# Ledger of designs, part 102: designed miniproteins, single chains, continued (4)

Each design is a single chain, and the fold is of that chain. pLDDT is the mean over its residues in the fold that is shown.

## One batch from the design tools (miniprotein)

Design m15552
Fold by ESMFold2-Fast:
Structure m15552 (fold): chain A 65 residues (1-65)
Amino acid sequence: KVTRLTAGAILAMGYALEMGGLKVEVRGDEIIIYVEEETERTREIFEEAKRALEELGMKLRLKVV
């Protein structure tokens, strides 16, 4: 049985790959994508990802390393 958390993690990994993310971390109902730099492109992809994950009841955060 695939849980919402598993589906959210897979979805977030896809978006992270698209924005050149370095790492994805899962903390309860929150998913964190780590990037080297926050550009206009990463912000646009992040906003789309955040909306998709909110539909699954998950929270998404972007963190610059």
Scores: mean pLDDT 78

Design m15553
Fold by ESMFold2-Fast:
Structure m15553 (fold): chain A 87 residues (1-87)
Amino acid sequence: MMKEKIQEVIREGAEKIAEVVSEKDLVLERGEGAVEAALGKWGVTSASIQLVGMSEDIRVLNEEEGEKATEIVNETNKKIFEIDKES
């Protein structure tokens, strides 16, 4: 039940990121990864979420795209923590 809400929040985040990176098939997932976790700097401290591309990884984002993606990751991570904390 709370897991479904978390999945919905992740999907919304992934959609926003895909818009920023020209509709690459990106998935926003909760986990750890060296470069992916570092982009979501706030998430690295508590629980990292990753950006994964089906054909590319987050390393190929340019600086502006990286900043926007980081903002989306941080907002998504906050929502995940609030839902997870409640359940």
Scores: mean pLDDT 52

Design m15554
Fold by ESMFold2-Fast:
Structure m15554 (fold): chain A 75 residues (1-75)
Amino acid sequence: SLVERMQAVYDDPSLSREEKLREVARLMAENMSREELEFFKEGLEKLLADPSLSPEEKEAYRIAIEVVEERLEEL
């Protein structure tokens, strides 16, 4: 399942925090249509506009946007 694949990424001690975030975002994006990817990207961009976000949250959302953009280019 997707959840089991995501858990395997989190449990991998060889991956950095950034690599784990990128892999998880990639696994999610693989299961999304073009319309869902575009909607998800718009949502992430709106979340990034929140000035109260921690640096870690900002990093996670930026990585997710990059992965979504890469996936949209493949479609």
Scores: mean pLDDT 83

Design m15555
Fold by ESMFold2-Fast:
Structure m15555 (fold): chain A 80 residues (1-80)
Amino acid sequence: SAGDEAKKALVEKAIEMVKETVKMLEEGSDPEEVIKKLDKKVQEIIQQINNNPNLTDQQKQELIQEIEDTRKYLVELAKK
């Protein structure tokens, strides 16, 4: 229950990160500045994952991998 709620909250933050990044790119923001802001948000989410006592080590690794893959995808979008 607590672990499921923690995972849901982190997934919601990741979705918000994607939406904000895409919006900034669509509004014509500088790609370098967008990537800089994205990297800050990624680091904040990873810290929240690592500091969450309700997540197992396996769940933390899986969530961190998902966020890193999401970052890679968004960086590729910004560079196009």
Scores: mean pLDDT 84

Design m15556
Fold by ESMFold2-Fast:
Structure m15556 (fold): chain A 90 residues (1-90)
Amino acid sequence: MVDEIVTESARNLVKLYKSGDTSEEAILETAGDLAVLYHVVEGLSPEEAARKAVEHLKNDPRYKPVITPELEEKVYEAALRAAREVAELE
């Protein structure tokens, strides 16, 4: 089950990146998928994985101009929720 979640998160990240979609919905979904990969693959805690996902997006030239302070909070919450949901399955 966790392996299927990792595979799905990786596929979804590729799909989102190829779409060029920088909507709030797409950014929150990307953050969740990144946090899942940081948690499962890198072994980070859900909180550390969420922080890494936020920093990853803030350092990407595509997302940097779109991530406002208000959106940054939502990005962290979405990333944290996704990582915690996967951690609960372990």
Scores: mean pLDDT 81

Design m15557
Fold by ESMFold2-Fast:
Structure m15557 (fold): chain A 113 residues (1-113)
Amino acid sequence: EEEKRKEIKEKLLEAAREALEKLLGRPLPEEVTTSDILEAAQEALAAGETGIALVAVEVEADSEEEAKEKAKRIVEEAFAEAGLEVLRIAAGPAIKIEGKRYLIVLAVELRRK
């Protein structure tokens, strides 16, 4: 249904923004979108500089904190296998899907090895 789709989209955008704010250590201005930051980060990474990625991971956990820990581990290992060094990682608020399932949005600062 359109209503539920909009709610999930809003929660994902909010979680992405909060993850980026935690990674940067400061609040983002209202005029700056997550897309603007990702575009700049992609250009920096392509130029051989430090880049920023947003990743959403679904995990099963007994608590929100455990879900965040599992998501960080999965993403860190995945980027390491891809030949990228994870410098910093921050999680947004957990989005509970059903039962023990959580959707975690992570902001990751990375560079090429």
Scores: mean pLDDT 75

Design m15558
Fold by ESMFold2-Fast:
Structure m15558 (fold): chain A 99 residues (1-99)
Amino acid sequence: SEEKKKLEKEVVVLLTSSTILAAGSDDPEVQRAAEILAKISSYLLEKGLISKKIVKKLREALDYIVKGEVKKAAEKLLEVAKETGIPEDIIKELEELIK
């Protein structure tokens, strides 16, 4: 559907933006949060687990990363991970950022 294609394009933008942030940031926690957002976005695209609710949460996470609010970003990404069955290794990385 056109709506699904629109949401997929939005996730591609999130993946691209988080990749740029991971490469460009001097803050190791911002780099890690951005890398995790990129991994989650890639996984969701591969599995077709894309909805308006998930995309909204990914956008909120990116906004937190851009602001340097890494713990809030990680908490938002952890919600997405638990809802979508993201691999346990990524969940552990998010839990480390929240501590």
Scores: mean pLDDT 88

Design m15559
Fold by ESMFold2-Fast:
Structure m15559 (fold): chain A 93 residues (1-93)
Amino acid sequence: LAREALRLVEEAKKLVEEDEEDPKKVLEAVILLSMAGIAMAVVKLYGEPDEEAIRELERTREVAEELSKSKNPEVANEARSTAEMAREAIERL
Protein backbone atom coordinates (compact mmCIF):
# COMPACT_ATOMS: atom_id res chain seq x y z
CA LEU A 1 0.00 0.00 0.00
CA ALA A 2 2.85 2.47 0.71
CA ARG A 3 4.27 1.74 -2.77
CA GLU A 4 0.76 2.06 -4.27
CA ALA A 5 0.31 5.47 -2.56
CA LEU A 6 3.63 6.63 -4.04
CA ARG A 7 2.60 5.43 -7.53
CA LEU A 8 -0.72 7.31 -7.26
CA VAL A 9 0.84 10.66 -6.20
CA GLU A 10 3.54 10.37 -8.92
CA GLU A 11 0.77 9.83 -11.50
CA ALA A 12 -1.14 12.86 -10.15
CA LYS A 13 2.06 14.96 -10.41
CA LYS A 14 2.50 14.03 -14.08
CA LEU A 15 -1.08 15.07 -14.90
CA VAL A 16 -0.70 18.44 -13.13
CA GLU A 17 2.69 19.08 -14.80
CA GLU A 18 1.16 18.38 -18.25
CA ASP A 19 -1.70 20.87 -17.86
CA GLU A 20 -2.99 22.12 -14.51
CA GLU A 21 -5.74 24.10 -16.31
CA ASP A 22 -7.28 21.03 -18.03
CA PRO A 23 -10.42 20.17 -15.99
CA LYS A 24 -10.18 16.45 -16.82
CA LYS A 25 -6.53 16.19 -15.77
CA VAL A 26 -7.25 18.21 -12.60
CA LEU A 27 -10.17 15.93 -11.68
CA GLU A 28 -8.11 12.79 -12.35
CA ALA A 29 -5.21 14.16 -10.25
CA VAL A 30 -7.58 14.95 -7.34
CA ILE A 31 -9.04 11.43 -7.51
CA LEU A 32 -5.53 9.89 -7.52
CA LEU A 33 -4.48 12.03 -4.53
CA SER A 34 -7.63 11.01 -2.64
CA MET A 35 -6.96 7.32 -3.38
CA ALA A 36 -3.36 7.72 -2.16
CA GLY A 37 -4.74 9.24 1.05
CA ILE A 38 -7.01 6.22 1.59
CA ALA A 39 -4.08 3.84 0.99
CA MET A 40 -1.98 5.71 3.58
CA ALA A 41 -4.85 5.70 6.09
CA VAL A 42 -4.90 1.89 5.77
CA VAL A 43 -1.09 1.82 6.31
CA LYS A 44 -1.53 4.04 9.41
CA LEU A 45 -4.17 1.68 10.88
CA TYR A 46 -2.74 -1.73 9.89
CA GLY A 47 0.83 -1.18 8.75
CA GLU A 48 3.87 -2.59 10.53
CA PRO A 49 7.29 -0.84 10.82
CA ASP A 50 9.26 -1.40 7.61
CA GLU A 51 12.16 0.74 6.37
CA GLU A 52 11.13 0.42 2.70
CA ALA A 53 7.52 1.38 3.49
CA ILE A 54 8.72 4.39 5.54
CA ARG A 55 10.89 5.56 2.61
CA GLU A 56 7.96 5.18 0.21
CA LEU A 57 5.72 7.19 2.58
CA GLU A 58 8.41 9.90 2.90
CA ARG A 59 8.62 10.17 -0.91
CA THR A 60 4.80 10.25 -1.09
CA ARG A 61 4.78 13.14 1.43
CA GLU A 62 7.42 15.05 -0.60
CA VAL A 63 5.48 14.71 -3.88
CA ALA A 64 2.19 15.66 -2.19
CA GLU A 65 3.85 18.71 -0.56
CA GLU A 66 5.06 19.82 -4.01
CA LEU A 67 1.53 19.43 -5.40
CA SER A 68 0.11 21.42 -2.45
CA LYS A 69 1.85 24.45 -4.06
CA SER A 70 -0.26 24.03 -7.23
CA LYS A 71 -2.06 27.12 -8.53
CA ASN A 72 -5.22 24.99 -8.81
CA PRO A 73 -6.95 25.16 -5.39
CA GLU A 74 -8.61 21.72 -5.71
CA VAL A 75 -5.26 20.02 -6.42
CA ALA A 76 -3.50 22.06 -3.69
CA ASN A 77 -6.15 21.27 -1.04
CA GLU A 78 -6.29 17.53 -1.80
CA ALA A 79 -2.47 17.31 -1.96
CA ARG A 80 -2.19 19.03 1.45
CA SER A 81 -4.59 16.44 2.91
CA THR A 82 -2.60 13.62 1.29
CA ALA A 83 0.69 15.03 2.67
CA GLU A 84 -0.81 15.18 6.19
CA MET A 85 -1.93 11.54 5.95
CA ALA A 86 1.58 10.55 4.85
CA ARG A 87 3.06 12.36 7.87
CA GLU A 88 0.63 10.58 10.23
CA ALA A 89 1.36 7.17 8.67
CA ILE A 90 5.13 7.70 9.03
CA GLU A 91 4.65 8.81 12.68
CA ARG A 92 2.50 5.74 13.43
CA LEU A 93 5.07 3.32 11.94
Scores: mean pLDDT 81

Design m15560
Fold by ESMFold2-Fast:
Structure m15560 (fold): chain A 94 residues (1-94)
Amino acid sequence: MEELIRRVREEIERQVREALEQGKELVAAYLEMLGRLLIERIRRQPPSEEEVEAALEKAPKIAEAAAEKNEEIPPPASPSNQEVYELLVEAKKK
């Protein structure tokens, strides 16, 4: 679990830097929130490594869609995307 958490943190930090370099501060904020929620999820109810990797790969597109529409991310069809979406929605409630 620690190895997976470290990998998620490093990937999200890289994606956040790329978004900031492009002037997309709102996208960077969503990515940071998504990363924190993914780490918390892994510790409480660990998904498969494949699901985590897929979620990380899709996170930038999900963050861009949320920032562009100024509304909640539309629910995705795949389970990995659904988990990321639910975590983001929970963060907004807090």
Scores: mean pLDDT 66

Design m15561
Fold by ESMFold2-Fast:
Structure m15561 (fold): chain A 107 residues (1-107)
Amino acid sequence: SPLKEEVIARIEEVIARLRALRDASTDPEARELLDQVIADLERAIELIREGRIDDAIETIRGTELVLRFRLELARARGDAETAAIAEEALRLLREVRRLVEELRRSS
């Protein structure tokens, strides 16, 4: 599907942005969080390629919940770098979820 390949390409662009954030981070906790988010998005791409769109959406939603939890922990600890990274990752994940939900509606 041309739409499926376009959505995958846009998710790969988001992964590239997350990798840039990871490489710019000096905080090991922020780097670990970004590595986990990247791995979850790579899994979502695999699920999309298999036609398992609902499973891809559930994976993304699960990652959003982890990011919200890690954001609140970072704020409670005064870890401004991890909080900023979690906020940006969460924004990018919401963009990805909207794209995959659009793909589901078109399928």
Scores: mean pLDDT 89

Design m15562
Fold by ESMFold2-Fast:
Structure m15562 (fold): chain A 75 residues (1-75)
Amino acid sequence: AKKEIDELIEKAVEAALKKNYDEAGKLLSEAVRLAIENNLVEYTIKKLEEYREKYKDNEKVVIALDNAIEALKDY
């Protein structure tokens, strides 16, 4: 589960960097789903926040990651 979440977040960021925002959103939604189903919400928020800091100067990536973080916090 953790490895699958890490891979989904990485692929989502790569998709967003290539301007494939629909694919990025789909991959992040799947990561959110796996985090909830496996009780890895806190782990996944931390990973999303790490990527947010790494790509803080890329507003589109930040928006996509913030949407995923918000979805997990609202759970």
Scores: mean pLDDT 85

Design m15563
Fold by ESMFold2-Fast:
Order: C-alpha cells, then structure tokens, then sequence
Structure m15563 (fold): chain A 65 residues (1-65)
C-alpha cells in the first residue's frame, strides 16, 4: 500500500475522517509528489489537534527519503 493510502486508512480507523479527506485531496493534487502530500497531511493533522497522526505521516515521509 502507498504511504498516503496507509495514512488515509489509519485516519479512518482512528475516526479522524477530516484528516482522511485531506489526505485523499493531497494525493489527488500531488500525484507525482508523495513527499509533498505527506507533509501537507502532517500539517493538517497537527492543525486539527491529531498529533499522533501527524507524527505517523512524518515517519512515512522519512521512509520515502
């Protein structure tokens, strides 16, 4: 599974549908740049107060180098 898709799944499992929607939109807007998508999702999650999910996105970003 792609890192962005993993994040969408985790956000939904945690009940954070707003972050899942933001992640889906980021993937659609930045299909050739998954790193930028993950950064955008991390910022959105942190802004909404979902720090654990933001940290998860940053860990996935680090895996992509």
Amino acid sequence: MEPVDELIEKARELGHEEVARAAQRAKELMPDNPKAALVNIAITARRLGHEELADFALEKLKELE
Scores: mean pLDDT 79

Design m15564
Fold by ESMFold2-Fast:
Structure m15564 (fold): chain A 64 residues (1-64)
Amino acid sequence: MDVFGDGKIDEKEFRLAVAYVQGREVPGVSEEEIQRIAEALDVDGDGKVTPKDLAAAVEERKKQ
């Protein structure tokens, strides 16, 4: 799936990224899936997803 078709991410993917950043367990989701979503949200391009990267995605989503 093209997560960044126009710079937007899916609601489900966003929720998984939030849980990942907060260190929560997400039932039915593999670590590999979370890693892939984290890479897609890596707005800094440093290979890491931080609360800062997630906050930026939240702000963009609010401006729909």
Scores: mean pLDDT 58

Design m15565
Fold by ESMFold2-Fast:
Structure m15565 (fold): chain A 55 residues (1-55)
Amino acid sequence: SAAERGQRENDVLAAALRNGRVISPREAAEATGVSLATTTRVLRELAEAGFVTIR
């Protein structure tokens, strides 16, 4: 659902911010329990927006 997707995206964002805006997709996926594919997509969107840097 949209709400479930929003929660997963928020979990990935929280992990990215906690790691000082430099983050590995694998580490974010492990920290949040979100799939690697979803985590990678969300982090890529955040990187394009200038919020994070992906390792």
Scores: mean pLDDT 72

Design m15566
Fold by ESMFold2-Fast:
Structure m15566 (fold): chain A 64 residues (1-64)
Amino acid sequence: SEVDTVVNAINQLNAYIANYQAQVDANRDGDDTDQTAAANYTTFIQQAQARRAQLQAQQAALQA
């Protein structure tokens, strides 16, 4: 169903955000390369959080 597809996408984004947060934590206090990686991962987290919010709104609309 469309609801199942949206729920699965949200679950995948939750795992993705958790993984990138771990990468930020591993890299933020390193050298310039590590700090650049941490900044890039932070950007990916922000984009994933925005997409998750859109999917959560879509889930609510499909269940209304």
Scores: mean pLDDT 84

Design m15567
Fold by ESMFold2-Fast:
Structure m15567 (fold): chain A 66 residues (1-66)
Amino acid sequence: SSENREIAERAVKLIKEKNVKPTDTNIMLASAEALRDARGTMFGVTAQEIKEVAEIAKKLIEEEEK
């Protein structure tokens, strides 16, 4: 969905701002933080939603690396 893409773009920005390596773990953590920030709460955020956002964020990072 377009919401998940916007959240994934925020997750990529968080990775860059924190200057951390874009590992699967760091992408997942940034995706969880971006979801929390977008929704104002972690209640009702599922592992599946975090995974979906993380997969989009990973693709965005890969596109930047060419």
Scores: mean pLDDT 79

Design m15568
Fold by ESMFold2-Fast:
Structure m15568 (fold): chain A 58 residues (1-58)
Amino acid sequence: NANDLIEKVQKEKPSEEVIDLDVELGVQWLKFAVLNTPESLEEQVKTEQEIVEKLKKL
């Protein structure tokens, strides 16, 4: 779960990069919530996976 991982990393290694990733995830979730389409859900899932990969590199 990307949200849980972001919270954990922010608490242990607070950085501007982690904050940026949290904002990116939030923007995509808001887009899905507003549009409520299969395409927006697919974008949300893709963004979550990309964020998890970036967090693993930190």
Scores: mean pLDDT 73

Design m15569
Fold by ESMFold2-Fast:
Structure m15569 (fold): chain A 71 residues (1-71)
Amino acid sequence: MSEDEEKLAQLLVEKLGIPEDEARRLASILIDTFGSLEALAQKTPEELTKIPGVDRELAEKIIELVREYLK
């Protein structure tokens, strides 16, 4: 797992309460698709909803969480 994938998985568990196994899988798909945390922070919710298991509410929370982390 890349450093960005590990950081994203930790944030998903700690801030959104997503189970660790699901968070690790989701983080891997998101970073593989968008490239980095910085790239992910620039995406729209609509771009994230193309990923299976990501609805608009989860997409908005992920983007906000990543933006807050990168401050």
Scores: mean pLDDT 83

Design m15570
Fold by ESMFold2-Fast:
Structure m15570 (fold): chain A 96 residues (1-96)
Amino acid sequence: EKRKKLVELVEKIIKAVEKGDGEEVRKLSDELLEIERSSLVLLAVHAAMMEDIETLERVRKMLEEGADKKEIEELAKELELSEDVKKYILELFEKE
């Protein structure tokens, strides 16, 4: 149930990014964070802020299929996140 709702929100974010609707992207990103503050949710929010549809689609698949630590590291690197943010996301993943 929770995972399905996260997937649906990421799909809506992708559509909002495609339309250039920054207000909708922010609202949907806030909804993701209210449901769960996980590594994948933080990666989705960062990808949404960068308008990176390819990374958002990858996060959607990882939410459905599961993700390993290497995949989380690779996405954080591709998003060019600061070392502090990457470290925080990996610490969240290790607790999950």
Scores: mean pLDDT 83

Design m15571
Fold by ESMFold2-Fast:
Structure m15571 (fold): chain A 91 residues (1-91)
Amino acid sequence: MTREELIKRAKELLKEAVETMRNTKPEELSSEELAKMIAAILHIMVAIQNLEEGRGEEAAASLRAAGELFEELGLHDLSRRARELAEEALK
C-alpha cells in the first residue's frame, strides 16, 4: 500500500467512526463509552497527522490504540481496520 493510499484509508476510517458516533442515540452510550469513542477518533486523527509527517511508527501506535478502544466498544470491524492500517504504517 502506498503512503497516499494509507492516508486515504485512515481518513475513510475516521469518517466512518464519526458517522457511527453521530448515528448512535445519546441514551445508548454511557459517559465511559462516549469517552472511549472520542479517544479512538482522536487517536485516528493523530495517526493521520503522523502519516502525513512520515512518522509511521507513531502512526501505527495511535492506530493500535484506536483499534483496542473500538474492540472494547464492540465495534469489531472498525477495530480490525485500525489494526490492519497500523501494520501497513510499519512498512
Scores: mean pLDDT 86

Design m15572
Fold by ESMFold2-Fast:
Structure m15572 (fold): chain A 102 residues (1-102)
Amino acid sequence: GELVALAEELSRTVNEAILAIFRGDTAAAQAKIAEIKALGARLLGLITDPALRARVQALVDDMIATLQQMLTTTDVIRQVGLALRAIGLALDVVALAREAEA
């Protein structure tokens, strides 16, 4: 449904942001982070259960913070760890969206 479709689009946009950061394309990375914020807002707007909305909000906020940390980090090992964290958070959002539509 629409919730899963938005969560999957969010996950794809997170992957695109990560690739932009690894390429050193700060402008593209910032544009993708803005897209993630917009997709997150749309996703949250579809969730009527306050408890689920709070869980998804926390995941989206942590995801954005993780990508922002990745942008400011010069340590490649730390950047890889932050990328894996951001991917995991995006997959958690997709899993919650699938559970909500089941």
Scores: mean pLDDT 90

Design m15573
Fold by ESMFold2-Fast:
Parts: structure tokens; sequence; C-alpha cells
Structure m15573 (fold): chain A 68 residues (1-68)
């Protein structure tokens, strides 16, 4: 499963249980090996493609805030 952790500095940490590929809104691909930190705007509009072909929309992923 994938998890999105929002930071107060405008970044977000994207985590997944399996290695995968993050696809940014502009089509840029980033390798996901455990966790990747992205600008929150990019993270919320991105997708994760897992090795089994599962696609996770980060807009609908579980979100956690480090600051209330």
Amino acid sequence: MAKLIANSDGTAIVEADEPGTIILPDGTKIELNGSVTLPIEDALLSKIVLPDGTVIDLQTAEKISNVK
C-alpha cells in the first residue's frame, strides 16, 4: 500500500511497501525505493505504478500531516 505524509515546509513523503515508479503530472518518472520526498503539489497530482501493474492515485491515498 502507499502512504502520503504531508510536511509543513511544503513537501510530502511518498512511501510504498514495494518498489515502484512515481509518475509526476508533467510525465516525469521517479524511482520509488521505500520513500521519496516531493513538493506537496506534485505529490498530490502524481501516481505510483507498482511492479504488479497496480496504479495508485496519490490524490486518494492515505494522508498524514506532521503539523495540525
Scores: mean pLDDT 73

Design m15574
Fold by ESMFold2-Fast:
Structure m15574 (fold): chain A 74 residues (1-74)
Amino acid sequence: SAAARAAAVRALRAAAELLGEAHVSRDDIQTLFDAAAREGLTVSEVAERLAAARGERLTRDQILALLDEVAAAG
């Protein structure tokens, strides 16, 4: 639903702000966005999954830019 996707965006934004950076790929962000929208993940759960990821080192701003792309694509 649109409400679930909006909640997922907010959770991922808050988690990225909390961490400042993470080791994530675009595919990691897509997978996490889909999981957050489907399962209603909390900010804490999203932050834990971002921190556990083994991708490329991205800054907060780079993560947020990828999130905007993923959310727009569906």
Scores: mean pLDDT 86

Design m15575
Fold by ESMFold2-Fast:
Structure m15575 (fold): chain A 93 residues (1-93)
Amino acid sequence: MKEEIIEKVIKLIAEKLAELGNAHEEEWLEVWKKSLESEEDFKKFARLLYELMLLLGVDEEVIREFAKAVGMSEEELEELRARVEEVRRQAAE
């Protein structure tokens, strides 16, 4: 279950970034596999994917399923949402 949702999220992010000419699914899968070598690296990778899903407008249901699968706390989710909103605010002028 956890591995399936992470792979699905990586594919969705890669697909959306490919629309901008920049994404390779295989490179993101390799980053995920390397992140499994340490709990700290996995947490950093999971937080990065969550922020990217918000920025790229991934479906809310998928975002919620991912957050549950990786065990992110509501406090972490609120902090990451606030960071993404601040980035959007700065970019929008």
Scores: mean pLDDT 70

Design m15576
Fold by ESMFold2-Fast:
Structure m15576 (fold): chain A 84 residues (1-84)
Amino acid sequence: SKLLEEVRELFERLDELLEQYHENKDKDPEKAKELLKEMAEVRERIMELLEKLAEEDPEAATKLSTELSRKLAEKLKERAEKEK
């Protein structure tokens, strides 16, 4: 599904923005704020597409939601390890 692919691409973009935020949060507060705004916009778009996917294919939407939740947990763990 095109919607499934678009949601995955947006989640990858969100991941990239999170890495950039981590790099800039202490060095460039203005850039960090800009990145938070971009992350909010990407998150909003993901939610819109997930709602549309749920109408088209509820099973695929459920599976993708689970996949994204697991991926987020992994990224939070990776971030915590970088701060040690």
Scores: mean pLDDT 78

Design m15577
Fold by ESMFold2-Fast:
Structure m15577 (fold): chain A 66 residues (1-66)
Amino acid sequence: MTPEEVAEEVRAFLRKHFPPEYDALIDRLVAELLERLKTITDPSEQAAVAVGAVLRAVGEVIDEEL
């Protein structure tokens, strides 16, 4: 899976589970994820970073909704 494919999978997942109001936040987090994935050559590290990006998006939404 390419960095671009991982980033698009994360974007699709987040957009499926969050309202459209969060599209700008999701796009920003996915852009940050894509730049990080481009520097990583290890597939297991890419997977860990992708999971971290999903958890960060959840944390950002929780902080905004509190």
Scores: mean pLDDT 74

Design m15578
Fold by ESMFold2-Fast:
Structure m15578 (fold): chain A 95 residues (1-95)
Amino acid sequence: SQEDQLIQVLQETIEQLKQVLEDNPDLSQGSKSVIEQIIDLYQKMIEAIRNGDWEQFEKLMGELVKLYSDGLMGGLLPSEVAKVISDGLRKIIDI
């Protein structure tokens, strides 16, 4: 189903972001905090989908886009992280 495809994309994005944190232990605490907040939002989005709560999903998507944008503008997101999030969002749109 499209819901299963959405959950799969979100789960793959979470795993890639966790891998970036493991591979880059020397990231600033600010960068780590933003990435961890993004992971938390993705996990909450999966729960919203599983519960059929599309209003909550849309709200969390808005929070994710804002956090991603603010993180990019603040120089807190490494290019690898920005690419992972951008690629994930593109896959969501294409579902």
Scores: mean pLDDT 87

Design m15579
Fold by ESMFold2-Fast:
Structure m15579 (fold): chain A 55 residues (1-55)
Amino acid sequence: SMSVEKAIERLKQTKERLEKKIEEAKYNNKPDSYIEGLKAQLEQVEKEIEKLKKK
């Protein structure tokens, strides 16, 4: 459905932004705890994409 396709597209954009934030955080020597928080958010977004693709 178009609703599912749009949801997946938005989640992919969120994934790209989180990946960029992780790279910027590493470059700026942010604390490991902060970077791990971003990685946890990225994992959750990837799980949501996977669930939507299986519906």
Scores: mean pLDDT 85

Design m15580
Fold by ESMFold2-Fast:
Structure m15580 (fold): chain A 85 residues (1-85)
Amino acid sequence: MPSPMEVIVDRVRQLKEEFKRRVEAGEDLDEVEDRYGQEMGDLLRKAILTRRMSSGDKSTEVSKAMDEMMKIIRETEDFLRELRE
């Protein structure tokens, strides 16, 4: 069974791909951005809670997953910024 953090990171990756797909399909950028922001905010809150609940040998795994998640978020924000320029 995947860890809670692995599930969150996988969903973050799915949201990035969904965001790019919707933009490429010609959907309204503001609507796509709003949906992405809402769902990403929910995932970030869940990740922070999971990190707070983690202890011992799990803390390193959770920290690595958080770093990977933040990298994906940053890459998606960079993509969005380029679309706005």
Scores: mean pLDDT 77

Design m15581
Fold by ESMFold2-Fast:
Structure m15581 (fold): chain A 70 residues (1-70)
Amino acid sequence: AAEKIAQLEKGLEVSDENFKEVLAQLEEQKKQALAAGDESRAQEILKNIAYVEKVREDRRAKVKAKIEQA
């Protein structure tokens, strides 16, 4: 049980790090779009950021449920 929980926690940490990198890249692209005056592109990137955050949260909830069952 404890070993399985530790594995799930490590998997979540790696996933969170990857999501953080993706979000950082999207934030950088958003800043570039705003600097270029492309508000439409910046809005699309904001929607992508929201989607990535939702995927991250869904994954976190799934892992939490697995830990609860272990």
Scores: mean pLDDT 79

Design m15582
Fold by ESMFold2-Fast:
Structure m15582 (fold): chain A 100 residues (1-100)
Amino acid sequence: MSLLEQAKELLEKWKEGKISFEELKEKLLELVRQAAATLSPEELVALYQELAREFKKIESELSEEERLKLREIMTEVENVVLAALLAAGVAPESLPSIPV
């Protein structure tokens, strides 16, 4: 199962109340850190963009409070991705703009 499929399963479990927000955040960040350690910069950017699209899709189905929590997770995911790209020697001006 792909990292994206694992992330989607975690989001679904959280939406259904099967896992806590803290568990969702911990497991998603672990998946992203694993991806950052194993993927090329290009593959990591592609994964981040796909994950961001999935988060935007699910936002329309969430309460205001849940949307704020999801945005918090996305900010932390972004920070992990940016740190990994910088560590790989990608110039800051070459980093993808993250929509707020």
Scores: mean pLDDT 77

Design m15583
Fold by ESMFold2-Fast:
Structure m15583 (fold): chain A 61 residues (1-61)
Amino acid sequence: SMKDELLERLKELLEKLSPAEQEVALIVIDWAVSQGETNLDAAVEMIKQLIESHRARRAAR
């Protein structure tokens, strides 16, 4: 199901995060879940963008 796909994407994203980043990501996910499934998709994309930005900055060092 679409929900199973979202959970798989969330797991993959969380695995790329530091413990501190995972804590922030969980807060965003909890907020999105309280607002409904559409907002969960938005939360996943936000987390993905944060990871990509963070990794790009690290690669430049």
Scores: mean pLDDT 71

Design m15584
Fold by ESMFold2-Fast:
Structure m15584 (fold): chain A 92 residues (1-92)
Amino acid sequence: GFRPPPGPPNEESEKYREETLKRLEKKVKEIIEKNPNLSDNGIKTLKDTRKLLADAIRRAAERGASDEELEEMEKAALRALEITHEHVLRSE
């Protein structure tokens, strides 16, 4: 099949990156809002996890990662937040 060569990052790729970071923030807010009984430690764990995942995605974007790679990283990050939430609920 014909694959075009990778072009330079455009403004749409930068917008996609920013929207990905906003979606991670929205996911953390949604978890907190749905679970008002979360401890301060639980909330901190979710926020710290989001920060680490956001930093990883930013670093990938800075090195010129493809939109496909960034989408896979976003999906992995959302799953990691869901796993973190489940572990926080089990730890009291």
Scores: mean pLDDT 73

Design m15585
Fold by ESMFold2-Fast:
Structure m15585 (fold): chain A 82 residues (1-82)
Amino acid sequence: MKHTERGKELLKQGKGYEAAMEAVRGGEEALRRGDAEEANRSGELAKEAGLKDPDAARGTGGALSGIGVGVDAELRFGLKMK
């Protein structure tokens, strides 16, 4: 199972901190592979987990927020094909 899939399951269970940790791992691996779509999903999951648990966002959250914001900005402002 991908890290983002596990993170979503943890979030459904109310485990925001654990969901945030899985989002970080998934985002880092996706970025290393050049998988911007999966990295964006990791960032979205991280934002949602952080909204449910602000301490989780702070504890794991620098990398989580950076991954999510970076990829989301490219998608929102028009990622070019090159």
Scores: mean pLDDT 62

Design m15586
Fold by ESMFold2-Fast:
Structure m15586 (fold): chain A 62 residues (1-62)
Amino acid sequence: LSEEERRRLEEAAEEAAKIANYDISNLRQGRIDVLRRLAGVLPSPDGDKFRRAAEVLEEALK
């Protein structure tokens, strides 16, 4: 990924993390799976944000 694309993805990841944190209790396993898939596609700092969001959601749903 180019640096510009990476920065756009970082901003998108931050927005997605804010949305995920906004309503943790209402999100289902399907949403968690999507976040984990995105974490696998994005570069390390962006992927870590999505992976962390998925972890928080998984803990909340256990």
Scores: mean pLDDT 66

